# Ledger of designs, part 85: designed miniproteins, single chains, continued (5)

Each design is a single chain, and the fold is of that chain. pLDDT is the mean over its residues in the fold that is shown.

## One batch from the design tools (miniprotein)

Design m18943
Fold by ESMFold2-Fast:
Structure m18943 (fold): chain A 75 residues (1-75)
Amino acid sequence: DRVLELVERYAPLIAALVRQAAPDASPEEQERLTNVALGRLLVALSANPDLSEAELRALIEQIVADTVAWARALA
């Protein structure tokens, strides 16, 4: 499945971006944020699997930013 291949390929980047955006979060919170971001990416790619590499990168950065902002609003 192309969508699952892309999610797996970009999972380490998402984890790194979450750590960068929320460095003071616990390891448990960073893992939770990473899993939420991965789920959002899966939904987005299922709707449009033909994104270019540049579009994918921009989407990933936006998903991480939105996910961290969402978590901060809940705190």
Scores: mean pLDDT 83

Design m18944
Fold by ESMFold2-Fast:
Structure m18944 (fold): chain A 77 residues (1-77)
Amino acid sequence: MEAEIREEARRDVTGFLDGIKRAIQGVPMEEVEKHARTFEVTEESLEQLKKEMGLSEEQVEAMIETIAEYNEKQLAA
C-alpha cells in the first residue's frame, strides 16, 4: 500500500538526516543552518539514489516530498 511505502521511506529519510546531523556535530550551528537552507535535490541525484538504494517509484516520490517539506520549513525560518 502507498501509505505503508511512504511511512517506510520517511523512516529511511529520517534516519539518513539523523546520520547527517550526527556527522556534522562538530560543525558550528550557523554553518549547519546555512547548508540546510541551501540543500537542493536534482532529478539526476534522485535517479542515482533510486538506482543505488533500489527504491520503488512510490518510495522516491515520498523521499522527494519529505525533502521538499524539510527545505520549505528551513527556508521559511
Scores: mean pLDDT 56

Design m18945
Fold by ESMFold2-Fast:
Parts: C-alpha cells; sequence; structure tokens
Structure m18945 (fold): chain A 83 residues (1-83)
C-alpha cells in the first residue's frame, strides 16, 4: 500500500509524515524547510515529533500512533530500517 506523506531530512534523519509542509516550503520536503513538525524515528528507535526549530518531543509508540496513525509509525520504521 502506498503512503502519501512528506519526506524530510532533519539532523541527518529521513522521516515521513502527513504533517503539512510550511507554506514557504513550496509543497515539497527539503532539509531544514520541509515541515513545521514531523514524526521521526531516531537511531535508537525512539519515536517522536521533530519540530522545524530542531526541538524533539519523544513519544511512546502508543502516543505516536494515536497522534499520527499506526501506519505512519510502521512506514517510518520500515523506511529507516531498510535504509
Amino acid sequence: PATDESAILRDGKIVYTKEPAPATGEHFPVPGESAESALVVSDDGTVGVLHRDGSFEPLSPSQAGARYAATQIRDIGDQIDKE
């Protein structure tokens, strides 16, 4: 199944999220300008919300799932785990 999500690169991490890109982002993700916030998986497997200013809000899998849907967490994990 296809996922239609914004892909961004922040602090060297590739993330996918349905969070909208900022208006100045011209609708496509680029490092440092792709989205106001994004669901990200760190190297140690911690899932959280990475904001545009670089702040990171760690979430448990259940909290992240409730906020962004379980499929997004799975897709992000699958993409990073493969890469």
Scores: mean pLDDT 47

Design m18946
Fold by ESMFold2-Fast:
Structure m18946 (fold): chain A 76 residues (1-76)
Amino acid sequence: MEEDRENVERLRDSLQRVYDSRERARKLGKEETEKKIQEVYEETERELGRSPDLREGAEVAERGARESEKELEEGE
């Protein structure tokens, strides 16, 4: 099923974006922002464990990616 493969790719890409945002915060010395992004990642993983299907999982991961990128942009 093509939709499942697309959702898996969206999920993987979104989690990569969270990881990249955390690494950027670390490299910039934004320790508080890194911690907040780590919390977003942990919350996202918890919500993924509650998601009934891959589509909802991909949406949860995309939300986590957006929140992580926002924390990186707005963080001190």
Scores: mean pLDDT 81

Design m18947
Fold by ESMFold2-Fast:
Structure m18947 (fold): chain A 69 residues (1-69)
Amino acid sequence: SKRELAIRLAQELIALGVSSDTASEIAVMLLRSTLSLEEIKELSRRVLDMARAGASEEEILAFVREALR
């Protein structure tokens, strides 16, 4: 489900050192979006790749906000 994907993304982001506040904001944004399951999977993969590459929380949030326009 979209909820399970959003929760898993938040947990994986926290494990990578992203704050709980930022991870929760991203999860809520995904849950409130009109994105399909496949779009959420692809967005989650890109967000996790950014976090692993050392992107800031501000860069990750900006990316998610733009993707949800």
Scores: mean pLDDT 87

Design m18948
Fold by ESMFold2-Fast:
Structure m18948 (fold): chain A 74 residues (1-74)
Amino acid sequence: KMEEIIEEEVERVRKEGRELGLSEEEVEAFAEELRRILLNKVKVDPNITEEEIREIAENYIEMVRIEAEARKKK
């Protein structure tokens, strides 16, 4: 079920964000944004596959890693 895949990926970004040293507020903000992005993708493309959802989430998590590193460099 697609909702289960989305929640798995949202939980994955929470774990990654905590490991990157982000605050709980930052972690939840990224998690909520990812959930919104994935739900919108399903809404605009109902033929989207689980693999495509996971790829979008993987790309988002990579962006979160880059953002976290940029914040540390200041």
Scores: mean pLDDT 83

Design m18949
Fold by ESMFold2-Fast:
Structure m18949 (fold): chain A 71 residues (1-71)
Amino acid sequence: MRELEVEIAKALIRMALSVSKIAIDNGADPEEEIEWFEKVTELIAKNVGYDPEVIEEAEEALEELREYAES
């Protein structure tokens, strides 16, 4: 059931993105939140064998988080 693992991984990445955005909105250090997000998404990607769809989701989410932090 690799398809289910990929969908769960993508959902976890989106959840982590939302958590990081909420933290930044509440005064967390944007650099620390970006570092945490990178560590979490790397762990998720590794656990699903670096699936291309999960890597793409993580890269898109990281770009969105970086843009959000600069806003």
Scores: mean pLDDT 85

Design m18950
Fold by ESMFold2-Fast:
Structure m18950 (fold): chain A 84 residues (1-84)
Amino acid sequence: MPVTPLTAEQAKNLTSDSLGKEIATRLILGVTGVEEADLESIDRLIDAARRRGIVTDAQAREMSRLPTVAAAVGYLMDLVALQF
């Protein structure tokens, strides 16, 4: 089951620490197959990470082109690991 969806305002209002934890939690659930990642919430978190300088515009676009949610979240997780 998807976790509670994030609104755009909730994603924007997360602190950098809370943003990192929220991304990690949703990515782990998607990658491990315990729950399917909510693409809309993932896109909002990617946009928030981009606005905070955690990922570049090019990296955000690359994530949106990956063929599966698991591939996209794995890619973002590798990028975010450099910021933890």
Scores: mean pLDDT 59

Design m18951
Fold by ESMFold2-Fast:
Structure m18951 (fold): chain A 120 residues (1-120)
Amino acid sequence: SEEQEIKADEKIQDIYLKVAEKFGFKVGTFIYGLAVFAKEAVLHPDDRERLRRLKERLIRTLKELNFPEEVIEKVAKLFEEVIEETDPEKVIELVREFLLEEFPELEEEAEELAKIIREV
């Protein structure tokens, strides 16, 4: 519902602030982008065109923030896998596992993100 989407957006903003304070603005923005993408993929799994446009915008943001090309390529691959996945729980696990593998220091934030997206 719209009320559930608003609550999820508020929780995603709270994770952004928490991560930005703990790890800095670039990491906060990165986690925010992944959370927004996962939320949209769960809520609109059949709208592949919308998800591809969101992917393009988020990848552009990562480039503007000077993330390493290797990280950007891995995120782009994750987003393509998420776009092809229609099962919400599999979408959540793809994003969670990616964070745990590539950024093990973000374990708490990965689990919190997964919980928030499950509640939409």
Scores: mean pLDDT 85

Design m18952
Fold by ESMFold2-Fast:
Structure m18952 (fold): chain A 69 residues (1-69)
Amino acid sequence: MKEAVVDLEVDGSTPPETVTRRVREAIDAARAAGADRVEVHLVLTGPQPSAERLQAYVDGLLAATAAFA
């Protein structure tokens, strides 16, 4: 089993739709490279985002990964 780990940096100003797009692109690239399992990590940089903003990022990540599950 070949696994790929992808770290995506986001800050408090990154729109949730941009996070969703980046996650989908990263998963697609890893699968194209032959990965049969992809692990995606969101790395928060800069000032701590609000709880609502953080939840929006999590929702975007889940929506992106569901498209490939």
Scores: mean pLDDT 74

Design m18953
Fold by ESMFold2-Fast:
Structure m18953 (fold): chain A 68 residues (1-68)
Amino acid sequence: GTYEAHPDLSLDVSSNTLTLLNGNSFNVSIGTSVSDSVLKATYTLSSDSTLTVTTSAGKFTVTLSPVS
């Protein structure tokens, strides 16, 4: 399926956990990549809190706000 930039992604900076509102969770560290087989997407977290989502439809970037 086609994937677009996901506004419901959140990052817990204290645990480096990426969570989707649909309940999927991934442990990510700066400079790592994780793949979601359900969404057919790869997520890459950069040091500037930018999340890059790579799909067959293209690449999308999302700026994440840290949780306090």
Scores: mean pLDDT 53

Design m18954
Fold by ESMFold2-Fast:
Structure m18954 (fold): chain A 95 residues (1-95)
Amino acid sequence: MEKFNEVVDRLIDLAIGLGQVAELLGDDDFADEAYKLADELEEARKNEDKEKMLEVARRTLELAKELAEKYPDNEKIKELLEEIQRLLKELEELL
């Protein structure tokens, strides 16, 4: 399932990006959570656990929404949220 794995790989990159932006804002708690979600997505992908990949992808979207609410004027967070939302929808359609 090459297409599913490609979408998950992109979600991992976005979770890392979310962590990097949170870290730059001095929000270490959000940064730590984003990096943990990236690690969980990588592990689920290695195990080909589609249910876990989808679960962690949904949690990544929730974290992105919370960060966007906390920093509403940050355009990088808005871009990451929009892309995560699009990829999660694509991932759900590939099941």
Scores: mean pLDDT 86

Design m18955
Fold by ESMFold2-Fast:
Structure m18955 (fold): chain A 89 residues (1-89)
Amino acid sequence: SLADKIASITPSVRKKIVEAAEELGVKLDGITLNNLVSAAVNYALGNEDEADKLIDSVSNRLKLSKEDKEKLKEAVKEAAEELRKHIEK
């Protein structure tokens, strides 16, 4: 099922997001990480507006610069492409 495919790739998506945040010097709490994983799932499913709102919310909470927000968004979209390719198999 789609849910099973998402569940199987979620640890890989989480790891990629954590590594990207570490490169930005940001430590993610569990709630923030869950919101970024949710953003990746929404990008993968084509729900770009909902994903962008999650990125905006996280970036505001973490007080990220516009440059760091764009880097985070790029990393989440990259994780979303990996997820999309996995669920389309």
Scores: mean pLDDT 84

Design m18956
Fold by ESMFold2-Fast:
Structure m18956 (fold): chain A 83 residues (1-83)
Amino acid sequence: SLIEQVREAAREAIAQREEAIAAARNDPSLSPEQREYAVRAVEEAVRLLEKAVEAAEAGDEEAALEHAREALAVLAEAGRFVA
């Protein structure tokens, strides 16, 4: 199901949190301000994905999809800021 796919993707993204944060902190193409913004965006997105996983495990598909959408919006906004 879509919700199982979202849960699986979210769990994988959460597992890669430290690597993603390290990559953002050490990205030589970004300014110090852009690096700080990227790190905060990754941390916020992971927090939202953790809520999505919890909602999916509780059977709340609507809440799970909303939290996943919010996480994608945070990452999309961060991508625009560092472009």
Scores: mean pLDDT 81

Design m18957
Fold by ESMFold2-Fast:
Structure m18957 (fold): chain A 92 residues (1-92)
Amino acid sequence: APVPVDIELAGEPSPEFKAAQAEYRAALAARGLTVTGKIVIEDPTPEGERLAVAASRGYAEAVRAGKPLHQANGAGGDGMVEARRELEARRA
């Protein structure tokens, strides 16, 4: 079954990432869900951080909307895809 995980950066997180992580944790707490593991993003590049922020916000929004965990996981993935497209557009 999908389980909530904490998302961490290997480097020093930006204020934006800290805000997104706090929003994600608040959304889990509001539904009585607890984190049971963690994902560490080992590449502390600006790209990796933006993807982590997008995933956290997408997941938080889906959790707040009362979506099942498997659908919330999908929303996090969708957020990362969107952020990646924006990064690629900026490099073009």
Scores: mean pLDDT 67

Design m18958
Fold by ESMFold2-Fast:
Structure m18958 (fold): chain A 79 residues (1-79)
Amino acid sequence: MDAQNRALAQRYDDLLAQLRAMGPQGKQIADDVQRQLDDASRQSADLVRQGQIDQAVQLSTQAMQDAVRRLQQAVDQLS
């Protein structure tokens, strides 16, 4: 799990940087995806505080997968 999560995080960082380099439209989409991921991180932190560790891990992993997918689609569309 941790290795897969690190691979997802690296892909996210790479795609985010690539999209931001594509100009104002890419930067806007990158910022929107980052905001969505930040919201998911906040929700995950709330679940941890409630003792819902498994749900927090599921939410974080799913949010990262969704973010990577959306960034990849945006890169493909702007390329």
Scores: mean pLDDT 83

Design m18959
Fold by ESMFold2-Fast:
Structure m18959 (fold): chain A 84 residues (1-84)
Amino acid sequence: LVEEARKHIEAARALPPTSPEAFAHLGKARDIVLELERAGHPEYEELRKEYDEVAGPIVQARIAQVRAETAGKSREESLAIFEA
């Protein structure tokens, strides 16, 4: 499990932050980290820190992508109509 979590974190770090594969690898790593936390595993804190360092940029890129898809029309199209 520890090695599996590290492999998923490493794979996510190697992929573009906006790729769905990077986000999928983070999800798998998160599930393993939570399992290790529940088991009281001694490497849990180190893995959680490594996960958070890699997850931050990817999660932010995903949030920005979703916001662009959902707010693009409300901000750019609505503003263009209002200022026309």
Scores: mean pLDDT 71

Design m18960
Fold by ESMFold2-Fast:
Structure m18960 (fold): chain A 77 residues (1-77)
Amino acid sequence: SIKHSPEEYAEIVVESFLSGDRAVTRTALSDALKLPNAEEILLLAYSKLPEEKREAFIEALREAGAPESILEKLEAM
């Protein structure tokens, strides 16, 4: 079985979000949030995004049920 690094998971999240497909994005974010290192993966993904896409990414995470602690850390970046 292929194990993905946090960097590889972050890239999958970025590509899924930038696809513009809401179902693909929701699935990728929901799956990432189930991981024990979800915060690390999502902070990495956020740092890879263009600045103009970051607000929409935070909103997509809120819709996916991300904990407020993660949302606050992203908004502080």
Scores: mean pLDDT 82

Design m18961
Fold by ESMFold2-Fast:
Formats: C-alpha cells, structure tokens, sequence
Structure m18961 (fold): chain A 91 residues (1-91)
C-alpha cells in the first residue's frame, strides 16, 4: 500500500468516527498509525522514531504502532492524526 493510499484510508476511518480510536480494530489502528508515521508531521516531530520503526521487522512494526497509539505519555496521537488529515479534532 502506498503512503497516499494509507493516508486516504486513515482519513476515511477517522472522519467516519470523528477522531475516536476506542472502537477501532487492530487493522484499522495499524492503517491510521502507518499513515501518521509516513506523514510529514511525524517526520518533523518524531524523525528518530519513524526511522527506527521503518527498520523493524513487520511484527515489531505492528507492536510499535499499537504501543504508540496506546501510550498515556503522549498528549495527542489525535493531534498527529489531525495534522496528518489537516483537520482539528480538538475544539
């Protein structure tokens, strides 16, 4: 899947669910997080994490994606998602 296809799919999922990730399947979460990690916003904010993620085996890439979305230490997986989609989810 190309970065453009990932961005389109992630955008459709997030817009349908108004930025909520609570009821997403693991597959939908992976699509969203892969789109984030391929975005220019992630490359600027998380360049070392993006480069390390790309070097991981697929199973470890999947785990890192789920861990990234599930961390309480980052105020805003949704902020990165919003930046990816050029949409503000926080009012």
Amino acid sequence: MTPEELEKKAKEILLKRFGSTEDLSDEELIIIAEAILQSDAAKKSLPEKVEKWKKLPPEEQRKAVLDFLGTDRFSGPLDYIGALLDVEFTK
Scores: mean pLDDT 58

Design m18962
Fold by ESMFold2-Fast:
Structure m18962 (fold): chain A 74 residues (1-74)
Amino acid sequence: SDEAQLQQAQRLLIETMGRLQELLAAGKLTPEVVEEERRRALAELDALQLSPDIRAAAVGALEAVTEHFLAQIA
């Protein structure tokens, strides 16, 4: 269902945010590490085989998350 797909995508985004936050707190977050986590999250989103609308929303949210963390280390 669309609700189940949205919940799966939200869970992945929360997990990705948590990993980036831990790396930031440890002083280990670099632009290269943000890019690596972004690529990993995109691959995991693709593995979920989400509907196009849910995938587009999830990708948009992931880009906002990565922009936020890049701003923290700029």
Scores: mean pLDDT 88

Design m18963
Fold by ESMFold2-Fast:
Structure m18963 (fold): chain A 95 residues (1-95)
Amino acid sequence: SVAEDARKIIEMVRKEAEESGDKETLEQIDKIVELAERAIRDGDPEALAELKKLHDEYTKKMKEIREKGIFDEESRKIALLNTAADAALKLVEAA
């Protein structure tokens, strides 16, 4: 299901951040997950709005990264965050 696939994607990006020792990115992924959980459980419109805002921001940054061919530590972090936010939104939409 879309929800199961989204949860697997979130788990994979969390593991990648954890294995790389990137505590800042891991904390941001956990915040994204918390926003999705609040949107699903509580119907929190502020949590959903913040999640959409983060997704839009990371999507824009990923477009710039792809256009410039950037392959550095920061671009890797943005890719993980973009993937997490996209999966989190799909999880909310499937609920």
Scores: mean pLDDT 86

Design m18964
Fold by ESMFold2-Fast:
Structure m18964 (fold): chain A 67 residues (1-67)
Amino acid sequence: TEERKELLRKTILDALSVAKEIELDLDETAKTFGISKSEVTKVLKELEKNGEVKVEYKGNKAIITKA
């Protein structure tokens, strides 16, 4: 749902306000927020497109830094 994607977005940005870099497992994150792995990836892509974060993918993991 849109609400769950917004919660993921807020969680990432809140974490990056305290830490320079965070690492997410895409499958674990999808399960935790109750959305698909594809929807997790779309949230990350949207944050990158908006200039809020940079994402580096390593297998099933996303390394996220503040832009």
Scores: mean pLDDT 85

Design m18965
Fold by ESMFold2-Fast:
Structure m18965 (fold): chain A 92 residues (1-92)
Amino acid sequence: SLLDEINATLDEVDELLQLIDEYKAQGLISDDAAADLTAELDQVRAELEAMRARLQAGEPLDPRELVRRITLARFRIIAVRSEAWVQARQAQ
């Protein structure tokens, strides 16, 4: 279901936020880079949580637009994960 897809994507955001915090604690990523990546993930989380709330309230939403937004959120998560990995690898 779309709700399951949103929940799975939110779980990925939470896991990546924890990874960024771990990299920051280890000195593998700068405070500025961690802040930028965290801000991007916080925005993704807020958008997905708003979408989930509307679906749970039974609001009539366009399925095509929902799929598009979830897909774009996943690309944003991939981009953040890749940048975090590059930052951490360069510090080693």
Scores: mean pLDDT 89

Design m18966
Fold by ESMFold2-Fast:
Structure m18966 (fold): chain A 83 residues (1-83)
Amino acid sequence: AHVEEAKKLVERALLTLIMEGKEQSDTAKYALQGLESLDRGDLDSAIDYLTKGKQTALDNGDYYVAKLLSQAKKHVEEAKKEQ
């Protein structure tokens, strides 16, 4: 459940960035790498990429995307504790 919720939040963040014309941003690249890491079951890499994505979103004033990536990261951290 936690990994599934994290993926949904990252997908929503990516969709938001695409709709805003920011598909090629560093935030989008990190969010995509986080999603790919979740698909591989690599929770540590997912946490790292989501942390970087959140930071670049904050630096660019993309507060909604930053919130989504922060929430996704918390779900990944909970999933890691349950393994």
Scores: mean pLDDT 88

Design m18967
Fold by ESMFold2-Fast:
Structure m18967 (fold): chain A 82 residues (1-82)
Amino acid sequence: SSEIKKKAEKLVEEAEEALKRAKEDPSNISLLIGSILRVIGNIIDVEEIRKKADDSDKKFLDEALKKLKEIKKELMELLKSV
């Protein structure tokens, strides 16, 4: 439970950092694409963990998925603006 929560939080923190870096350098298309791919990878990781998780841990994973999908959406909107 605690371990799964910490892993979910770390995957979200990595995605938030990627979004911040992309926003600080919006002309860097390679960084933006790389950031999108990283967030997609983190979404896949959370979904795989969720398949094996108990119901108590699923709540943290569902919160993480919601945050990761919103970060992905923001990155995709930045890409469309290029």
Scores: mean pLDDT 86

Design m18968
Fold by ESMFold2-Fast:
Structure m18968 (fold): chain A 83 residues (1-83)
Amino acid sequence: AMTPDALAEAVRKAGATEGAARGIAGSFEKLGNDPKKAAEHFRKGAELGRQAAERATSPSMRLTVEAGARDAEIGAKVAEEFA
């Protein structure tokens, strides 16, 4: 069974930051450790982050939201493999 710690390790190995891995694991736990719900949640987060990047007026803001969208996409891909 997928655990928050196992998901955190998998997304770190896939390229997520330590902070993002902890955030992803925390969201997974709040979703009842359900990989399908987690995948849907992170896919939506990635889409919203990319939309926010398109609206960003500063380079630093765009880089921050693009990084968040990328981390959410990594979380979605890992969770989808366990759904």
Scores: mean pLDDT 82

Design m18969
Fold by ESMFold2-Fast:
Structure m18969 (fold): chain A 100 residues (1-100)
Amino acid sequence: SSEAEEFRKKMEEAAKKARELGEELVKEGRYQEAASLLALVIGEIAKLAVENPEFREELLEVARKLKEWLEEWLKKHNIKLSRSTQAALESAERLMEKAE
C-alpha cells in the first residue's frame, strides 16, 4: 500500500542517518560506539516490526539491510564487538525472528 511504502521510505531515511552518524563516529576512532549505536537502531526497528504487523515486512527489510551493512562493515575493518554490543545485536536478531 502507499502508506506502507511511505513508512518504509521514512524508516530507510532514518537508517541512512544512523549509518552516516556511525561513519562519523568511526572517523573519530569511536568504533565500539558506532557499532553499539547501529545495533541499538536495528533492535528498535525490529521491535517496531513486532509491534506493528501492518508495516512488519517493510520494517524487517530495513532492519535486515542495516544489519547486513553493519556485519559487512565489521568484517571489512576487522572490528571485534564488545560483549554488550554483541548481546544487543543478538537481541535484535531474536526480535527479527519473532517478527517473521
Scores: mean pLDDT 79

Design m18970
Fold by ESMFold2-Fast:
Structure m18970 (fold): chain A 93 residues (1-93)
Amino acid sequence: EEKKKKEELLKRLEENKKLFSNASPEFKKEVEELIKLVEENELEEVEKKLKERREEEVKELAKRLMEEKKLPEEVAKAAAEAAVALREIAIIS
């Protein structure tokens, strides 16, 4: 059961990495660090970091949209939140 939880977390982190294959090196490194924590059986730490990371992921994606596409902050944040929500739905289904 803990093993299944670990495998599910690894699957989600790998899918996140694939969905943002062109993401910044910093973003990819953060995902890889979370994968390492799962492999080390630090599951509670990973879950806490994933919740914090989701908020940071939205901020990071919004920042990239502002920098790359010159979008207003409010528009970039809304688009980032929608993209993260769609990714979560895709992983569950």
Scores: mean pLDDT 67

Design m18971
Fold by ESMFold2-Fast:
Structure m18971 (fold): chain A 66 residues (1-66)
Amino acid sequence: MTTITATGLSLEAAIGLALAGMGVPGATAKLVGDSGVVITGDMSDAEAQALVDGAEAAGGTATLTR
């Protein structure tokens, strides 16, 4: 089970990342205030990396824990 915590996003980028995370089967996404997202699920390394890359491309910071 993988948890991705992203911070430093705009509200639009946070919503976009949450929707991308929910595209992973069985994953859940939660908005944290107006600038963060927590995505939790059983996901592959490629799926987790894509979400991290998406957060960084949006100007945020992402932390991945397993």
Scores: mean pLDDT 81

Design m18972
Fold by ESMFold2-Fast:
Structure m18972 (fold): chain A 67 residues (1-67)
Amino acid sequence: DLEKVKKEVLELARQGDAEGAIKVVEENKVPDGTAFLLPDGGVVVRDGKLERVSVEEAVGYQIREIG
């Protein structure tokens, strides 16, 4: 459930647990191009890795997912 994963990633990121957030993404086999919005920016899954991006870039990826 991608919505549940997004909620868990946001909660862990808010707590400052970046490694825990990455682990949740990996355990749920989140596909490349999936993006998450964070309070201080965004993250996107690229080549099986979680990368920090701008909020605008993360929103772009989310629009691509929906379209």
Scores: mean pLDDT 70

Design m18973
Fold by ESMFold2-Fast:
Structure m18973 (fold): chain A 56 residues (1-56)
Amino acid sequence: DKIKEVRLKVNEELARVFERRRERIQAGQPWETVQKEFDEELERIAKKYEEELKKL
């Protein structure tokens, strides 16, 4: 099931983005900067996988 495979891959990439955000905050990076970059990564991942799903 290609749709299921794509969704699982999205969830894995999202989990990595959440972990990176946690690590960056723990490293003392500014919250506002970390949150903006986090939101941008989430939007890019969502858009990429929406396009992949539309190709199926």
Scores: mean pLDDT 80

Design m18974
Fold by ESMFold2-Fast:
Structure m18974 (fold): chain A 97 residues (1-97)
Amino acid sequence: EALEHLERAIEHTKEALRTAEEVGASEEAIKALREALEHTKEALRYAQEGNYEEALKHLEEAKRHLGEALDLSPAAVFDPVYEAGRHVQEAIRALKE
């Protein structure tokens, strides 16, 4: 379940990044989305290795950057950023035992 939410978060963050670039979002918004994507990918890698403590640290960073992207991005990018954040939060819940 945690791995599925991580994969979904990556998909939605990639969609958000593509949409942000297409609509000419700010460099700050694009940077926040790239940082969120990198941290979510690292979280997936650590979770696959069974290192849930490191996975959680990267998910908290991804959540922070997605929040930044949500505040900085035009309305066209809102839905994929929101969905990415929702799946990051579900992954965090699934990894906390």
Scores: mean pLDDT 87

Design m18975
Fold by ESMFold2-Fast:
Structure m18975 (fold): chain A 63 residues (1-63)
Amino acid sequence: SSREELIRRNEQAAADLEARIAELRASGDTSVRAQLLLGVYEIALGSSRFVRERIRRRLEELE
C-alpha cells in the first residue's frame, strides 16, 4: 500500500540522518556550528520517527 511505501521511505530517511549524526559525532568537532547541525539532524530524525509512528498508529486504529 501507499502507507507501506511511506513507512519504507521514512525508514531510509531516518537511516541517512542517523549516519550523518554518527559522522558528526565521530568528527570530534565541538564548535557551536557543529553542535547546531547535530541538533538540527536530531530534530529531523525525531520528526521522521514521529511521522512513521503516526502512520502505523492510524493503521492500527482502522483495524
Scores: mean pLDDT 76

Design m18976
Fold by ESMFold2-Fast:
Structure m18976 (fold): chain A 75 residues (1-75)
Amino acid sequence: SGLTISDVTVTKDGDAAVVTFTATVEEGALLEASTITLEVKVGDKSGKAVFEQKEAGVVLPESGTYTVSVLVPLK
């Protein structure tokens, strides 16, 4: 797998849930002509992080470890 998710933490910020996690992108994990969507659900509400191929051919960030935050509105 080219993308690993770990260290998932959920906090509340006003009327939203903030879901923070670590995304590890492996060397060579760039996918041609693809879109990867990470969906986070809190009850009946959801938020999404989308990684898509650009015209330059980059789908995911370069290999490495990234902290990602997804805001899920609860109002």
Scores: mean pLDDT 61

Design m18977
Fold by ESMFold2-Fast:
Structure m18977 (fold): chain A 96 residues (1-96)
Amino acid sequence: DQQKNNLNLAINNIADFYVTLTNPRSPQDVHDSMVNTLVSTINTTAQKIRSDNPNVTDLQHYILSVKTVIPQFSNLGILQLQQANSWMKTGKPPKN
C-alpha cells in the first residue's frame, strides 16, 4: 500500500527533522533512539485519537497526533486533504 508507506515515511521524516532541530549535536545512536521514541509516541497517540474519533480518516488522526506530540506544530490547524497528502508524500510540514 503506497499511501501507508508514504505515511510511515512522512512520520519518520517529521520526527527526524524535529529531533535534528532540537538536538543538533546528538551522537547518531542517541539521535536514532530519539527519532524511534518520537515515531512510537506519534503512532500510539494516533491510535488513541482514532479510537476516540472513529470517523476521522487515517491521515487526519496522524496529523492530529503530530500536532499533539510536537507542540511546535500545534498552530498548523486542521490540514486540508491536499495539504495533508503533500505533507505525507514529502515528510515536510505545511508552511504557516
Scores: mean pLDDT 68

